Designed miniproteins, single chains, continued (5). Designs and how they scored, part 8

Each design is a single chain, and the fold is of that chain. pLDDT is the mean over its residues in the fold that is shown.

## One batch from the design tools (miniprotein)

Design m16248
Fold by ESMFold2-Fast:
Structure m16248 (fold): chain A 72 residues (1-72)
Amino acid sequence: GTRYVITVTSDFPVDEEAVKRVVEAHGGRLIGIEKVGDEYHIRVELPDPSALPALVQALEKLGYQVKGLSGA
């Protein structure tokens, strides 16, 4: 699989269990979540990079603002 860092901001604490369920529902694995200043770096591994747009949309539906996406 390929590793990505999804950078999000949120007005409430990021729910790691909800993020894990969303990542796993898209065939991925949650590596970890790190708070860096006012942002969260969500580290994921996906077997198929075509799942990324759907995963980003699912994170936005949880109430998070997606600010960036990079390879990890």
Scores: mean pLDDT 85

Design m16249
Fold by ESMFold2-Fast:
Structure m16249 (fold): chain A 71 residues (1-71)
Amino acid sequence: SVKEEILEILRENLGAPVIEVTKKIIERTGDVMTASTLGAQLLKQGIHRITEDVLPLAEKILEDIFAGKLV
């Protein structure tokens, strides 16, 4: 699934800036809307780098995107 592919990209890029990981998600999946929405939500929460502690929050944001809860 696209969700699992994005989560793998996040795990591969621990320590990387959110903006750079957002670009990698776009490059690998072609899903500009999901990647941009995830990145924007993380930045809104004050998260500027992908850390292991961010992964559960990122998964929840992705679930909310795919459930149509985020515009």
Scores: mean pLDDT 87

Design m16250
Fold by ESMFold2-Fast:
Structure m16250 (fold): chain A 116 residues (1-116)
Amino acid sequence: PSLEEVINKLKEIASLLESGNLEEAKALVDELVATGDPVVTKIARIIGAVIDALEGNLEVAKAVADYYSEEIGDEEIAAEVNEVLELAESDPVAAREKAVELVNKLSELLEEEVAK
């Protein structure tokens, strides 16, 4: 898919997370992973880990998030991913709101990579 198509899918994922449609959001994440693009795959796997955390699969979510956040090399993204995982245990509504913010930031990161 084109970059514009990838960015549009990220925006759709954010909208689905905001409405609580986690299963549909995860299906779009799987489509992004299937592109095989290294940057898109890293972003998609971080989002997938966040969705896994929102679904209550925190052990898997933490392992995947820690690995791919390190590969992105962005300490702010890593911190925000960890905040979503922590909130998923104590405040699922706040976790979902932070997940939407994170997806929007990851979309901006992808747009910056393409500008290079």
Scores: mean pLDDT 79

Design m16251
Fold by ESMFold2-Fast:
Structure m16251 (fold): chain A 69 residues (1-69)
Amino acid sequence: ASFLELEKQRAISDLKEALSRTSDPAEKQVLQAELDKLENSANPSVDELVDASVKAGVNDLKEAVKKVT
């Protein structure tokens, strides 16, 4: 598999994990939109993959904070 295809699958996995952790409907909508965008993109750019990974990570941190506060 190409490097970009492997990174795309990693980003999709990260977004799915973030979706499973979030309880906020607005965050779920945003994460689902990013997931749909990546799944329907034949040639995602490195920047698009980085943006998706960052968004997934930020939302995971927000949900972790909500659970401990």
Scores: mean pLDDT 69

Design m16252
Fold by ESMFold2-Fast:
Structure m16252 (fold): chain A 99 residues (1-99)
Amino acid sequence: DGDRIDNNINNAPSDFQQRVQNMIDDVMSYGDSQGASDTVRQAAIGVIRRSGGIAARLVQNGNTSSADSVMNSTIDRSYRIIDSEDDGREQVERIRQTD
């Protein structure tokens, strides 16, 4: 039981939550460097949290490879959300500088 509890802790929601939090922190830092709006940052974080919840259940069920696939897809989508606003914001900023 101790070893099983330790194995559950090693693959537990808390350890996986730390992985998810690190992903949120990384995307937040990237968004900050790109000057992304709060709305877009919240959208990216929302995708991470929802997909992270699904992946956490997959980890709990021993489906680590499926969880990794979900998390990798989630990272890609989150960065794409940030990048999509950056292009639009650069255009708006250039217009503001010429007015």
Scores: mean pLDDT 69

Design m16253
Fold by ESMFold2-Fast:
Parts: sequence; C-alpha cells; structure tokens
Structure m16253 (fold): chain A 76 residues (1-76)
Amino acid sequence: LFEEAVNAAAEIAKIAKEEGKEEVAEFTQRSLFEAPPTAEGFAAAFRRTAEYAKEKGAEKTAELAQKVADRFEALA
C-alpha cells in the first residue's frame, strides 16, 4: 500500500515536471507524506493533488492523479 502510493506519487510528479509544473510535483510529494498511511488517506491526498494540478493547468497530471485517487478509494 505505502510502496504503491510512493511509486504513484513519483510518476505523478514526473508528469507534472514534464508539463513544466514543478510546484505541482512538490505538492504531490508533500500531500503524500502528510497523509495518514491508509487507503482513505492516500485517496484524499491524490484527490487534492488532482484538484491542485487542475488549478495550475497541469491537465495530464490532474487526470493521472484522479485515476490514482479512484484506485485507492476502491481499496478503502
């Protein structure tokens, strides 16, 4: 669970950097490490990341983060 969340956050951060949105990559990692290490906690963290990415215009990052959030939500 935690390893899967860390790997997902790394992939989301990579795409955010590719879209030129380093602040979204930093937000992704911070949100993950502030989250409770539960499926619900990770789902909420990735959902916040998707919303922030959308606000910053990182559309591909937002789509990926939302899919990851939905996956962790299903595990909760």
Scores: mean pLDDT 82

Design m16254
Fold by ESMFold2-Fast:
Structure m16254 (fold): chain A 78 residues (1-78)
Amino acid sequence: SKDLELFFNYLKAKSVKQYLETLLKNNDFSISPEILKDIIEELKKMREFAVEQGAKPEFIKLIDETIKLAEELLKRAE
């Protein structure tokens, strides 16, 4: 079900956001740049799927905020 995939993607995005926020709050830059790049790629694919499925604006915003956090960590790690 596309609705179930959107729901699981929502949970994934929310969990990733919480994790990245915790890393930034603790000034923890131990995560590899390769993993951060993979996270950004997966979130961008998730965003495309969410837009195609007509997901709520709040979900698109959640993904965008999570991408921004991952990009900030990547910038500081490099």
Scores: mean pLDDT 87

Design m16255
Fold by ESMFold2-Fast:
Structure m16255 (fold): chain A 81 residues (1-81)
Amino acid sequence: SALVEEIRKIFDEAIKKLPEEFQETFRKSLESIIALVEEGDFELAKLAIGILLQEAKKILSEEQYEILKEAAERVLELIDK
């Protein structure tokens, strides 16, 4: 769907800016979020994004976390349409 493609693009652009060691972990989290969006479970998708940000905050620097947070905020706006 167009929504899934846009979500994937936003998160892929953010993840590429993060340390390579964490990129696969965040891509796996993204696939879980996309699966929820494809099933139409937008409330669980929003929850999964929140969990992703909590885990990111534990392992990323403040600057790296802000990159992922900005991407997540853009995705949350798309889901709310």
Scores: mean pLDDT 85

Design m16256
Fold by ESMFold2-Fast:
Structure m16256 (fold): chain A 59 residues (1-59)
Amino acid sequence: ADALRDRGVAAAEAAGYTPTGARVLPDGSVAVDAVRDGRPVTVVTFPDGTVEIDTGRRS
C-alpha cells in the first residue's frame, strides 16, 4: 500500500498537483487526492502499477 501511495503522490506532483490526502481502496488501489489552482483531482494507482488521473469533472 505505501509503495502505491508514494507512486500516486509522485505522479500527482509530476503533473503539477499538490497532494492533500491518500486512501486505500477495497480493491487494493490507492487514491491520492490533489489540487491545482483550486481544482481537485484524484490520482488512482493500481496494484499492477497503472496510474489513472481522474479530474472528477471534464473541463
Scores: mean pLDDT 75

Design m16257
Fold by ESMFold2-Fast:
Structure m16257 (fold): chain A 85 residues (1-85)
Amino acid sequence: SPYDLVDQRALDIIQRTGDSDRGLIIRNGGLRVLDLLSQGRPEEEALAEGEKLARSQARGLGYSDEEIDEIVEEFRRVVREVLAE
């Protein structure tokens, strides 16, 4: 399922980077996108809300602006893969 793929990609990120917070941020953002889509929200709106959550959580954990942009780019790549037909 798309939910299982989000979880798997988050685990892959944690394993590759050694950064559990980065993986969990991307997981939380991805699950937010899927949740909003399941409620019938438009894809563009769901993506924007997921990105907003990822950015907010990364900022709260003390990542730099550059690191936040990298996390958001990785979030966008993961969500694009998960939503691909």
Scores: mean pLDDT 89

Design m16258
Fold by ESMFold2-Fast:
Structure m16258 (fold): chain A 95 residues (1-95)
Amino acid sequence: SIEEVLKKIIELSEKSVEELKNDFRMTQEVIDYAQKLLDIAKDPSSSPEERLEAGEEVILLQVTFLTSRMTQEGYDKAKKLIDELNELKKKFKEL
């Protein structure tokens, strides 16, 4: 269902915000931006499409910082997030 897909996007986005908060190189401005996007993803007054897009943007922020490290571990974690995000987006479009 749409609700199940959005719940999983919100869960991934919440984890992404926590990972950004735990990165000592992260600026408060990036954390604040990610939190605002997460708030949109959680907002039931926003459209399902808007909530999905907001959650996707939070996850992609984490992906950007993981890949910026240029490590195999960072790339592996980023790939896993992108693959999971793409599966959720595919399921959303099929509903």
Scores: mean pLDDT 85

Design m16259
Fold by ESMFold2-Fast:
Structure m16259 (fold): chain A 87 residues (1-87)
Amino acid sequence: MSLEEQIKEILEKIEEELAKENPDIKKIVELSKQLAKLVKEMVPEKEKEIDELIKQIEEAYEKGNTATALYLVMKLMALARELLEKL
């Protein structure tokens, strides 16, 4: 499986979880960490920006700011999709 296919698969898994009536926030955060790792392998130049975003996601989740964590996850997903389109 290509790196791009792996990224798309993780994005689909996050979207599927977000679409549920009771999303598993912990699962979404863990999938977001996996997504960040794959995107950094694809576009190493964006590593610092991606690391900062994932740190913000983890901090929001740990502080119980679920809405903020989900918003930041959606921003990471949008960034990943944009980077895929620019290849």
Scores: mean pLDDT 85

Design m16260
Fold by ESMFold2-Fast:
Structure m16260 (fold): chain A 97 residues (1-97)
Amino acid sequence: MTTIELEGLDETRILVRARGEGAPEALDLIVEFLEKLGAKLVQKIYYDENEGAALFETDIPTSELLEKLVEFAEEQGYTVLEKRLTEKSGLAVLAKE
């Protein structure tokens, strides 16, 4: 199972975490999607073969970007486990078997 955690830290920064089997590939997929939307990759870390994180800066409101990310992840076969979005921040947790 692969888990993706999407966190809006504030109005301009979003943190993506991927965990489990296929985490590097899941993280790279989300990074590519965000870069295509014009978000700037600030930092990318692979902790091990099953965990990684990426930090982005964006001119698009974090809440709007999070909604687009959740939709994209659902299209990739992920299921929403948790979703708490506000106008300025948010959290979403998604999983795929």
Scores: mean pLDDT 84

Design m16261
Fold by ESMFold2-Fast:
Structure m16261 (fold): chain A 96 residues (1-96)
Amino acid sequence: MLTPEQQKTLEEMAAKSPRVAALVQRLQAGDLSPEEMRLLETVLQVEFSSPEELLAELAQNPIGLYVAAEVFAAKRELSEEEARELLLEAIETFVP
């Protein structure tokens, strides 16, 4: 599901963040649904910032979430509201 590069990025993030470590543990255990995996892959494909920085910023910074949603919407054929909801869903699902 994830590319080797995306998996390596998540492992590096997990080394720095206990919250990301929990997400990676769930991923490795196969506890993510197909829909959750698609959301994770989508977030990791956003070239706004590094996936590590993006997920950390979105979890801690509501302003960063809106900015990331705007960039994400521009790169995907989504409205800013849809992009924001997808990113929030991914954070709530993958960054406990």
Scores: mean pLDDT 60

Design m16262
Fold by ESMFold2-Fast:
Structure m16262 (fold): chain A 94 residues (1-94)
Amino acid sequence: MEEVEKLKEKADRYYKVAKGILENAQKYLADPSKRDVAAAGFKKASEYFKKAIEYYRQAAELADPETREEYNGKIDEAEKMKKQADELAKQASA
């Protein structure tokens, strides 16, 4: 279904961007002078994971049962990544 596919594409894009931001922010976490940059990066990654989750949920609601199971798996993965980003943001802000 074209509508489901477009929602999945948006979710995949937000997830990919969020993962890239998270990985980049983790590199700054090693430098004490860049903790503020790391914290900002983790917060931005969390926001983008939230967008990915929103679009995957919309896609899952419109999808057939088999495809819905796949999207529920992606939602769970994105939720775990978002929680990791939120925790790292707290650590970087401490």
Scores: mean pLDDT 86

Design m16263
Fold by ESMFold2-Fast:
Structure m16263 (fold): chain A 84 residues (1-84)
Amino acid sequence: SDMDALRQIIRLFNRVSTDPNATTDDVISTLNQMQGIASQIDPDIARQIGQIIDQSRSLSTTQNLQLLGDLISRFSVSVQRRQR
């Protein structure tokens, strides 16, 4: 379900964002997992995750986490309100 997918994505984000040892590779790994989940429920969010992955190696861990956090916030609002 969309809500189960959202919960899984939020759990993945919380794991990487709260890990003080998280690296850019850890963020990229998390993005790949989130893209796979999102592709089944929201192709626009999956596409946006793909764009972040493409840019991720050129950005710092902090910048990648900020972009990911913004994306998850937007996706959470979209799923919870079901404004489609």
Scores: mean pLDDT 76

Design m16264
Fold by ESMFold2-Fast:
Structure m16264 (fold): chain A 73 residues (1-73)
Amino acid sequence: DMEKALQQAEERGQKAMDEINKLAIELATKYEKGEVTRQQIRDELSAWLGAPVSDETVDNLIERGKKLLEEKK
C-alpha cells in the first residue's frame, strides 16, 4: 500500500523534525548563555545521532535554533 508507506514516511519525518527543532532550540539557548561550547554541542549531537557530526551540522543547528527562538518573540 503506497499511501500507507507515504503516510508512515511523513509521520517519521515530522517526528524527526520536531525532535531536531526541540534539540536545536535547547542547544542554541545554552550556547547563547555560554553554558555549552561548540565542541560540547558536537559531542551531544554525535551521541544523539550515533555518528560523527561535522562543523557545518553544528553551525546549522545553532542557526536553526536561533531562528526558532526569534519566531517565539
Scores: mean pLDDT 73

Design m16265
Fold by ESMFold2-Fast:
Structure m16265 (fold): chain A 64 residues (1-64)
Amino acid sequence: GDVEQLLLELAEKTEILPPSTLETDKEKTLKFILNYLDYLNNNPSALALESPEFQQALKELLNA
């Protein structure tokens, strides 16, 4: 779905995951991204270390 594509694009732009991970197992990659986003949402101090662009993208994902 659109959310899955957005999560993959977010991971590529933020370099959270190496490109090879995205190529070999998209389902595993999406689960990892979702777990990481959940971690950031529950840990504001960790989120504050990310770029303003990443913080905005996360807010957009939560509203999608």
Scores: mean pLDDT 62

Design m16266
Fold by ESMFold2-Fast:
Structure m16266 (fold): chain A 76 residues (1-76)
Amino acid sequence: MKTKLVISGTTNYGQSREAVDLAKKVLKEKGIKILGESVHVGRGEILVEGVLSDELKKEIQEAVSKIGATVSFEEL
């Protein structure tokens, strides 16, 4: 099982990079294996191994919301 995180609500590449890095920090602190990432103007994506708990999803959402970004989760 894999989960894709989709980061939105950013206006430039720097904000997308920062939001992805904030989400990755939370994922790494919780021991989640990161499989890949992509960063674009207005969008970021992170692919991780496994399924994320609702508690962890909330922590990631709170982290990226500090810079005005949002995150959604897609189980693959």
Scores: mean pLDDT 86

Design m16267
Fold by ESMFold2-Fast:
Structure m16267 (fold): chain A 80 residues (1-80)
Amino acid sequence: MKLKVYLNGKYIFELELPESLTLGELKEKLADEYGIDPSKIKIYVNGEEADESLKLGELKVGDKIVFEAGDTVIELEVLS
């Protein structure tokens, strides 16, 4: 699955992740990469709080995932 990554509203890059990856697992990866405490991250899909057990493969093209921790906002957009 292809996703666009935005950090605090700025486009950073495009990445490819397995459809079997959960939002909880993605949260842990992003927390490690950006030096964030994963326990402080809230996950939203299309503006609604999302379950960490939700798999990327359950999302559709154009869906937006937001990981929010204090002043840090990571947005992912599903491309394919």
Scores: mean pLDDT 84

Design m16268
Fold by ESMFold2-Fast:
Structure m16268 (fold): chain A 118 residues (1-118)
Amino acid sequence: MYKAEVELEVSVTANAGDSAVMTVTLTMETDGKATVTAETATERAEASAELKAGETLTASAVSPAPPEDGATVTGRGRAVLEAEEDAKAKEVRATGTMVRRTTVVATAEATGTVEVKK
């Protein structure tokens, strides 16, 4: 069984109804190759590796988005994919997406088990 964790953080400096969007995608293939992608409006980070039991793959992206009224919106996305010993998964995919409108710091964290569809 594979474990997927998604962490998203949004911070804004103005009360303009600003929004930040972050997308985190986890993919693992049948040959043990894993890809983690963290995407924001202005940045994309990707990490790929052949993942062994007990190993973790992480990608982080920061989004300095220029919202209206010259405010700065900072979004940070982190995705973690962990392989467990004796995991019998052929293909694993998880996607996390957050949209926030805020005048303050907002943080959301999601942890899930990714199941192989067949």
Scores: mean pLDDT 50

Design m16269
Fold by ESMFold2-Fast:
Structure m16269 (fold): chain A 94 residues (1-94)
Amino acid sequence: SSEEQAKELEKKGDELAAESAKLIAKGTIEDVEEGKKKAEEAYKLYLKAAELEKDKEKSEKLKNKAESLYARLKAEADEALAAAKAKELAEKLA
């Protein structure tokens, strides 16, 4: 059913969002960039889940979850990336 598909997509989105957060927390340029890509994949899965959800309120909740979680992970990734680049510059100049 569309409802079961929506729940499965939300679960996969949650798993990708968790992996995104772990990669961003590792703080290397490579890991943060990979984490950012996983955050984008999670965002797309939540939006697809929202499209399959027949309940308008549940669909809007999934869209809001997608937007807020992606904004948070993107902000965390941008901060981690800036910190990683600053660290590489400091090590190169030492």
Scores: mean pLDDT 88

Design m16270
Fold by ESMFold2-Fast:
Structure m16270 (fold): chain A 88 residues (1-88)
Amino acid sequence: MSPRLRVRVRVEGRRVTLTIEGEEGSSRRGGQVLEQSLRESGGRNVRVEHRGGVTTLTFEAENEEEARRVAERGVERLREVGFEVEVE
């Protein structure tokens, strides 16, 4: 069965916060996948925090359009590796 993650994306100009909620192991694994995708897609100053079933990632991009693109690619990568992702 595919693990389910709920992902919240908050874009504030070129700064993005992504919050992943789910079962603790799934949230942590999803956070690792997302961190790699953000770094590969041009995300800068990527930071990750794990707190139980919640993983929070923050990053910066060159501009808001790029920030949204990088975040969207990250969510797509989570789906590609087998997570069921609900975006809020």
Scores: mean pLDDT 86

Design m16271
Fold by ESMFold2-Fast:
Structure m16271 (fold): chain A 99 residues (1-99)
Amino acid sequence: MEEDKKLLEEAAKEFGLESVEELAEWVAELLRKGFAGEASEEEKEELEKLLEKTPKLIEKANKEALAKTLPVAEANPERNIEDLLNEAIEIFKEELIKL
């Protein structure tokens, strides 16, 4: 856990951010833009670099987000895809901060 927190703190500093909370918010914003089709190639490349640097941490956060949203998705998500995405992104952000 301590080592995971240090990796996220180092990543935050490398991307010019002051804290893990700012890093989580920045990643959440990139994900929202990505799903909306508004992310630039540069923003996508930055996200890929973060994934390469902290793949296990991102995978853990993603698995937790999916575990919490999948039961809702099984109830026919077609009508609330935006709400499901926002919930998944917020859970992802919380899991990154908790690491």
Scores: mean pLDDT 67

Design m16272
Fold by ESMFold2-Fast:
Structure m16272 (fold): chain A 76 residues (1-76)
Amino acid sequence: MIPKGMKQEELERLRELREELIAEHGPSLPAQLALARRLLAELREAGVLDEATAALAEAALAAAEAAGRPLDSDGG
């Protein structure tokens, strides 16, 4: 589980940033990829996410961007 205390301020900042980016940019692929990449970087810096896992996630985002695949795939 994500640890409390040390991470709560960062989680709050990430939530606010996400809301602002969604409101500002809307549901566009570039905005979604930028947000996801930013969140991964913040989680890695915070030590919440392992470096290896963060690197794999970043590689997956880069592959999605290169393939033109939407991050939110409407899987419903």
Scores: mean pLDDT 64

Design m16273
Fold by ESMFold2-Fast:
Structure m16273 (fold): chain A 121 residues (1-121)
Amino acid sequence: SNEDLIKEAEEYEKKAVLALAKGDIETALEYLKKALELLEKIGLTDAFPSLLTSPVEERVAKFLAQLKSSDPKIRKQAIIGLLTLAIYALYQGDEELAREILRGLQKAIQENPELVDIYLS
């Protein structure tokens, strides 16, 4: 079902975050590629162009800044936002942009390991 495919995509996104916590950008990228394949099967990627009201680079900078918020809900949404933008970069064929986004998130996780627990809660 579409619900089962969404849950499977979310599990790959969780595996990507855990790989980033270990410093493994390439493994995280491969998990996000698997999440993208599942999201494409259910047509969720058709909404990507309409969800971007500003340049990707501005949205990445905003989410990276929000990872430093004192509000754990804002920090969790920032992680989800960065993962979504990395998947969007992969959808557009821009693997290097996806790597740059993941490197930014990985650096934040290395500086603040609690971000993993915040994301998983």
Scores: mean pLDDT 86

Design m16274
Fold by ESMFold2-Fast:
Structure m16274 (fold): chain A 70 residues (1-70)
Amino acid sequence: LDQLAQQIQQVASQLPQDSVQRALDAVVTDPDTPRSDALSKYAQQLSDSAKQSGDDDSSQQFQQLSKQSS
């Protein structure tokens, strides 16, 4: 999980800061979410944000990372 979290953060560094913050806020508002599920949710939110920004490559990478955290 720590390595996966680092990989998500590394890819997230390619996105606009606002997109990263929005994804993080979406995950933090659910305190009952297990860490693995939280990472999956975070990666999914980042994927959606990347897609909205036109960054399809990052979007696909986040989808892959989301599957790995499940």
Scores: mean pLDDT 71

Design m16275
Fold by ESMFold2-Fast:
Structure m16275 (fold): chain A 62 residues (1-62)
Amino acid sequence: GKDEAVRKVARELGLDDEQIETVLKAIKLIEEGKTEEGRELLLSTGLDLEQIHKISLAYLEA
């Protein structure tokens, strides 16, 4: 499923479990139309824009 695809990519990028849960929450906010809140939450994890793009793509393609 989509959550599993995100978890896999995030682990490959070296994120811990708390960071992965934060990423999933951020993606949910973006899906709900809260794009700015979701983007800010993703950036708070210490991820760069390329890493955020890879995670978002994994979610959308799953």
Scores: mean pLDDT 78

Design m16276
Fold by ESMFold2-Fast:
Structure m16276 (fold): chain A 79 residues (1-79)
Amino acid sequence: SMEEFKKKIEELKKDLEARVEQTRAQLKSAGVSDEEIDEVLAATPLPLPASGRDRAAYAAIKYYEKGDFSKAKQYIDSL
């Protein structure tokens, strides 16, 4: 259903955001500036290292936001 699809996208988004925040904390601990971290994450908002699953989740979220539910589902099914 559309509601189940939306819930799964929201779940993937929360998981990805949590992992990106872990990456931010690690980079900050390593002495990288907040400005440099923001620049890197703006270009590639993925955890470091990014798995194929992380990239698929990000693609699913972005296609869902664009209204391409068919492509979003393909990426979800690849997880």
Scores: mean pLDDT 81

Design m16277
Fold by ESMFold2-Fast:
Structure m16277 (fold): chain A 94 residues (1-94)
Amino acid sequence: SMEILSEEFLGTVEDPVTGERYEVYLVRYRKDGEELERLEVIRVDGNPALGASITLRPGSSEVVAEAVGLGLFFDPEEQERLFATAREVLARLL
């Protein structure tokens, strides 16, 4: 099972290509007894279920995994753009 331990709002960032704005959250959670950190990138002006997750090694900016959450149906090009935006956001936070 998964449990959310903390959720911290880091700020709002803009995709330099599309002009679309995203809210960025650092989420700590426990999954199957393991504590993990995840960067959540969520579109501000759109469906609140639209987001990308970048899993980080706890206490670092090292990327372990990437995922799109919340059961939305995306075409592959939209998924690729969302992950590209999430990586740009991560690069700016480093």
Scores: mean pLDDT 63

Design m16278
Fold by ESMFold2-Fast:
Order: C-alpha cells, then structure tokens, then sequence
Structure m16278 (fold): chain A 61 residues (1-61)
C-alpha cells in the first residue's frame, strides 16, 4: 500500500516518501517551496487526496 500511494502521488507530480506502521500510512510530502509535511491515515485514498490538497494549497500560496 505504501508504494502504491507513493506511485500515485508521483504520477500527480508530488514528491513523497510513504511508510506503513501497522495499519497507519505515513506520508512525508515535499511541497513546491521545499517544505515538508507529514500526513497520517489508515485510508490510502484519503492520504492521496489530503497530500494533493496540501500540495495544491502550497502551490497557490
């Protein structure tokens, strides 16, 4: 699951490292300004959506 989330984000042009701890996925997303944001979710689809939203918000700022 971690690699699938990572691949989906990469297809969207987002650089992220995704790790799995038990049932929880942890994504460290690199924003366009070089900042990093850590996101956690048990739902891989939710994690992808949140990462895209955070990245888009950072790109608009």
Amino acid sequence: MAEKVEEELKKAGIEAKVEQEGETLIATVKLPNGDEVELRSKDPEELVERAKAVYEAAKAA
Scores: mean pLDDT 79

Design m16279
Fold by ESMFold2-Fast:
Structure m16279 (fold): chain A 75 residues (1-75)
Amino acid sequence: SSLLERIRELKELATERSEELNKEVLKELKELDAWEAANPETPLEERRERVIKFTAEALRRIGDILQEALEELKK
């Protein structure tokens, strides 16, 4: 197979994984919004911690996808 075919396969794989990740992230954000609405008495600092933790985990997942794609390109 050609290098162009390999690039196409990697782009398709990256797109599929990115779409799945985006769906999960959007679902978690919606759940976070629902939790905040249900718990209006929660201290702002605790809410901040939850947002930071969620964001850090989302960034980690994105990083893992990108790293896997880079390792695949090096083969």
Scores: mean pLDDT 76

Design m16280
Fold by ESMFold2-Fast:
Structure m16280 (fold): chain A 91 residues (1-91)
Amino acid sequence: GAAARRAALEAERAALTARLRAISRQMIDLGTELSLARMRLAIGEKYGTLSPAELAAIRARIAALQAQLDPLAAEFAALSARLVAIREELK
């Protein structure tokens, strides 16, 4: 029935909203770490204050943080699109 379909869509919307909030927090935290790592790399390269090993370690960390962000950004986009579709169905 219509009530059962509405209840199912509202439950899915709540689950998607909770997952999107969790992904947003993870992306903000990882994005902050990435920005700090990029800033440290840029300063270290500009002023020659870091060893080649320290520069390599920062580059490896940047790559690892980007690798973590990419799938989260893809999931966020997919879940956001589904949430929009549910909101339209509930109107």
Scores: mean pLDDT 91

Design m16281
Fold by ESMFold2-Fast:
Structure m16281 (fold): chain A 85 residues (1-85)
Amino acid sequence: MDPQIVNLVAKAGNGVALVSGSVKGADEGATVTVEANGQTATTTTGPDGGFSVTIDGAKAGDTATVTVTSKDGKTATASKTIEAL
């Protein structure tokens, strides 16, 4: 099943951004890569499809780009403007 990124939230404070969301259509352990302001952070989805990751060096007004790769090699990409905490 093709992954879908939903409920994407990005907030920044004190030189770090927290990016969280949920993935539908992917098994637990799908790879989540977040890029913002030239920095990259990686995590995996939990059993509910949820993820959260902290990315250093991102600030409010930057764009967080989230790429999810499922275990069967399907990808989804979404972006969110980072908001201030």
Scores: mean pLDDT 80

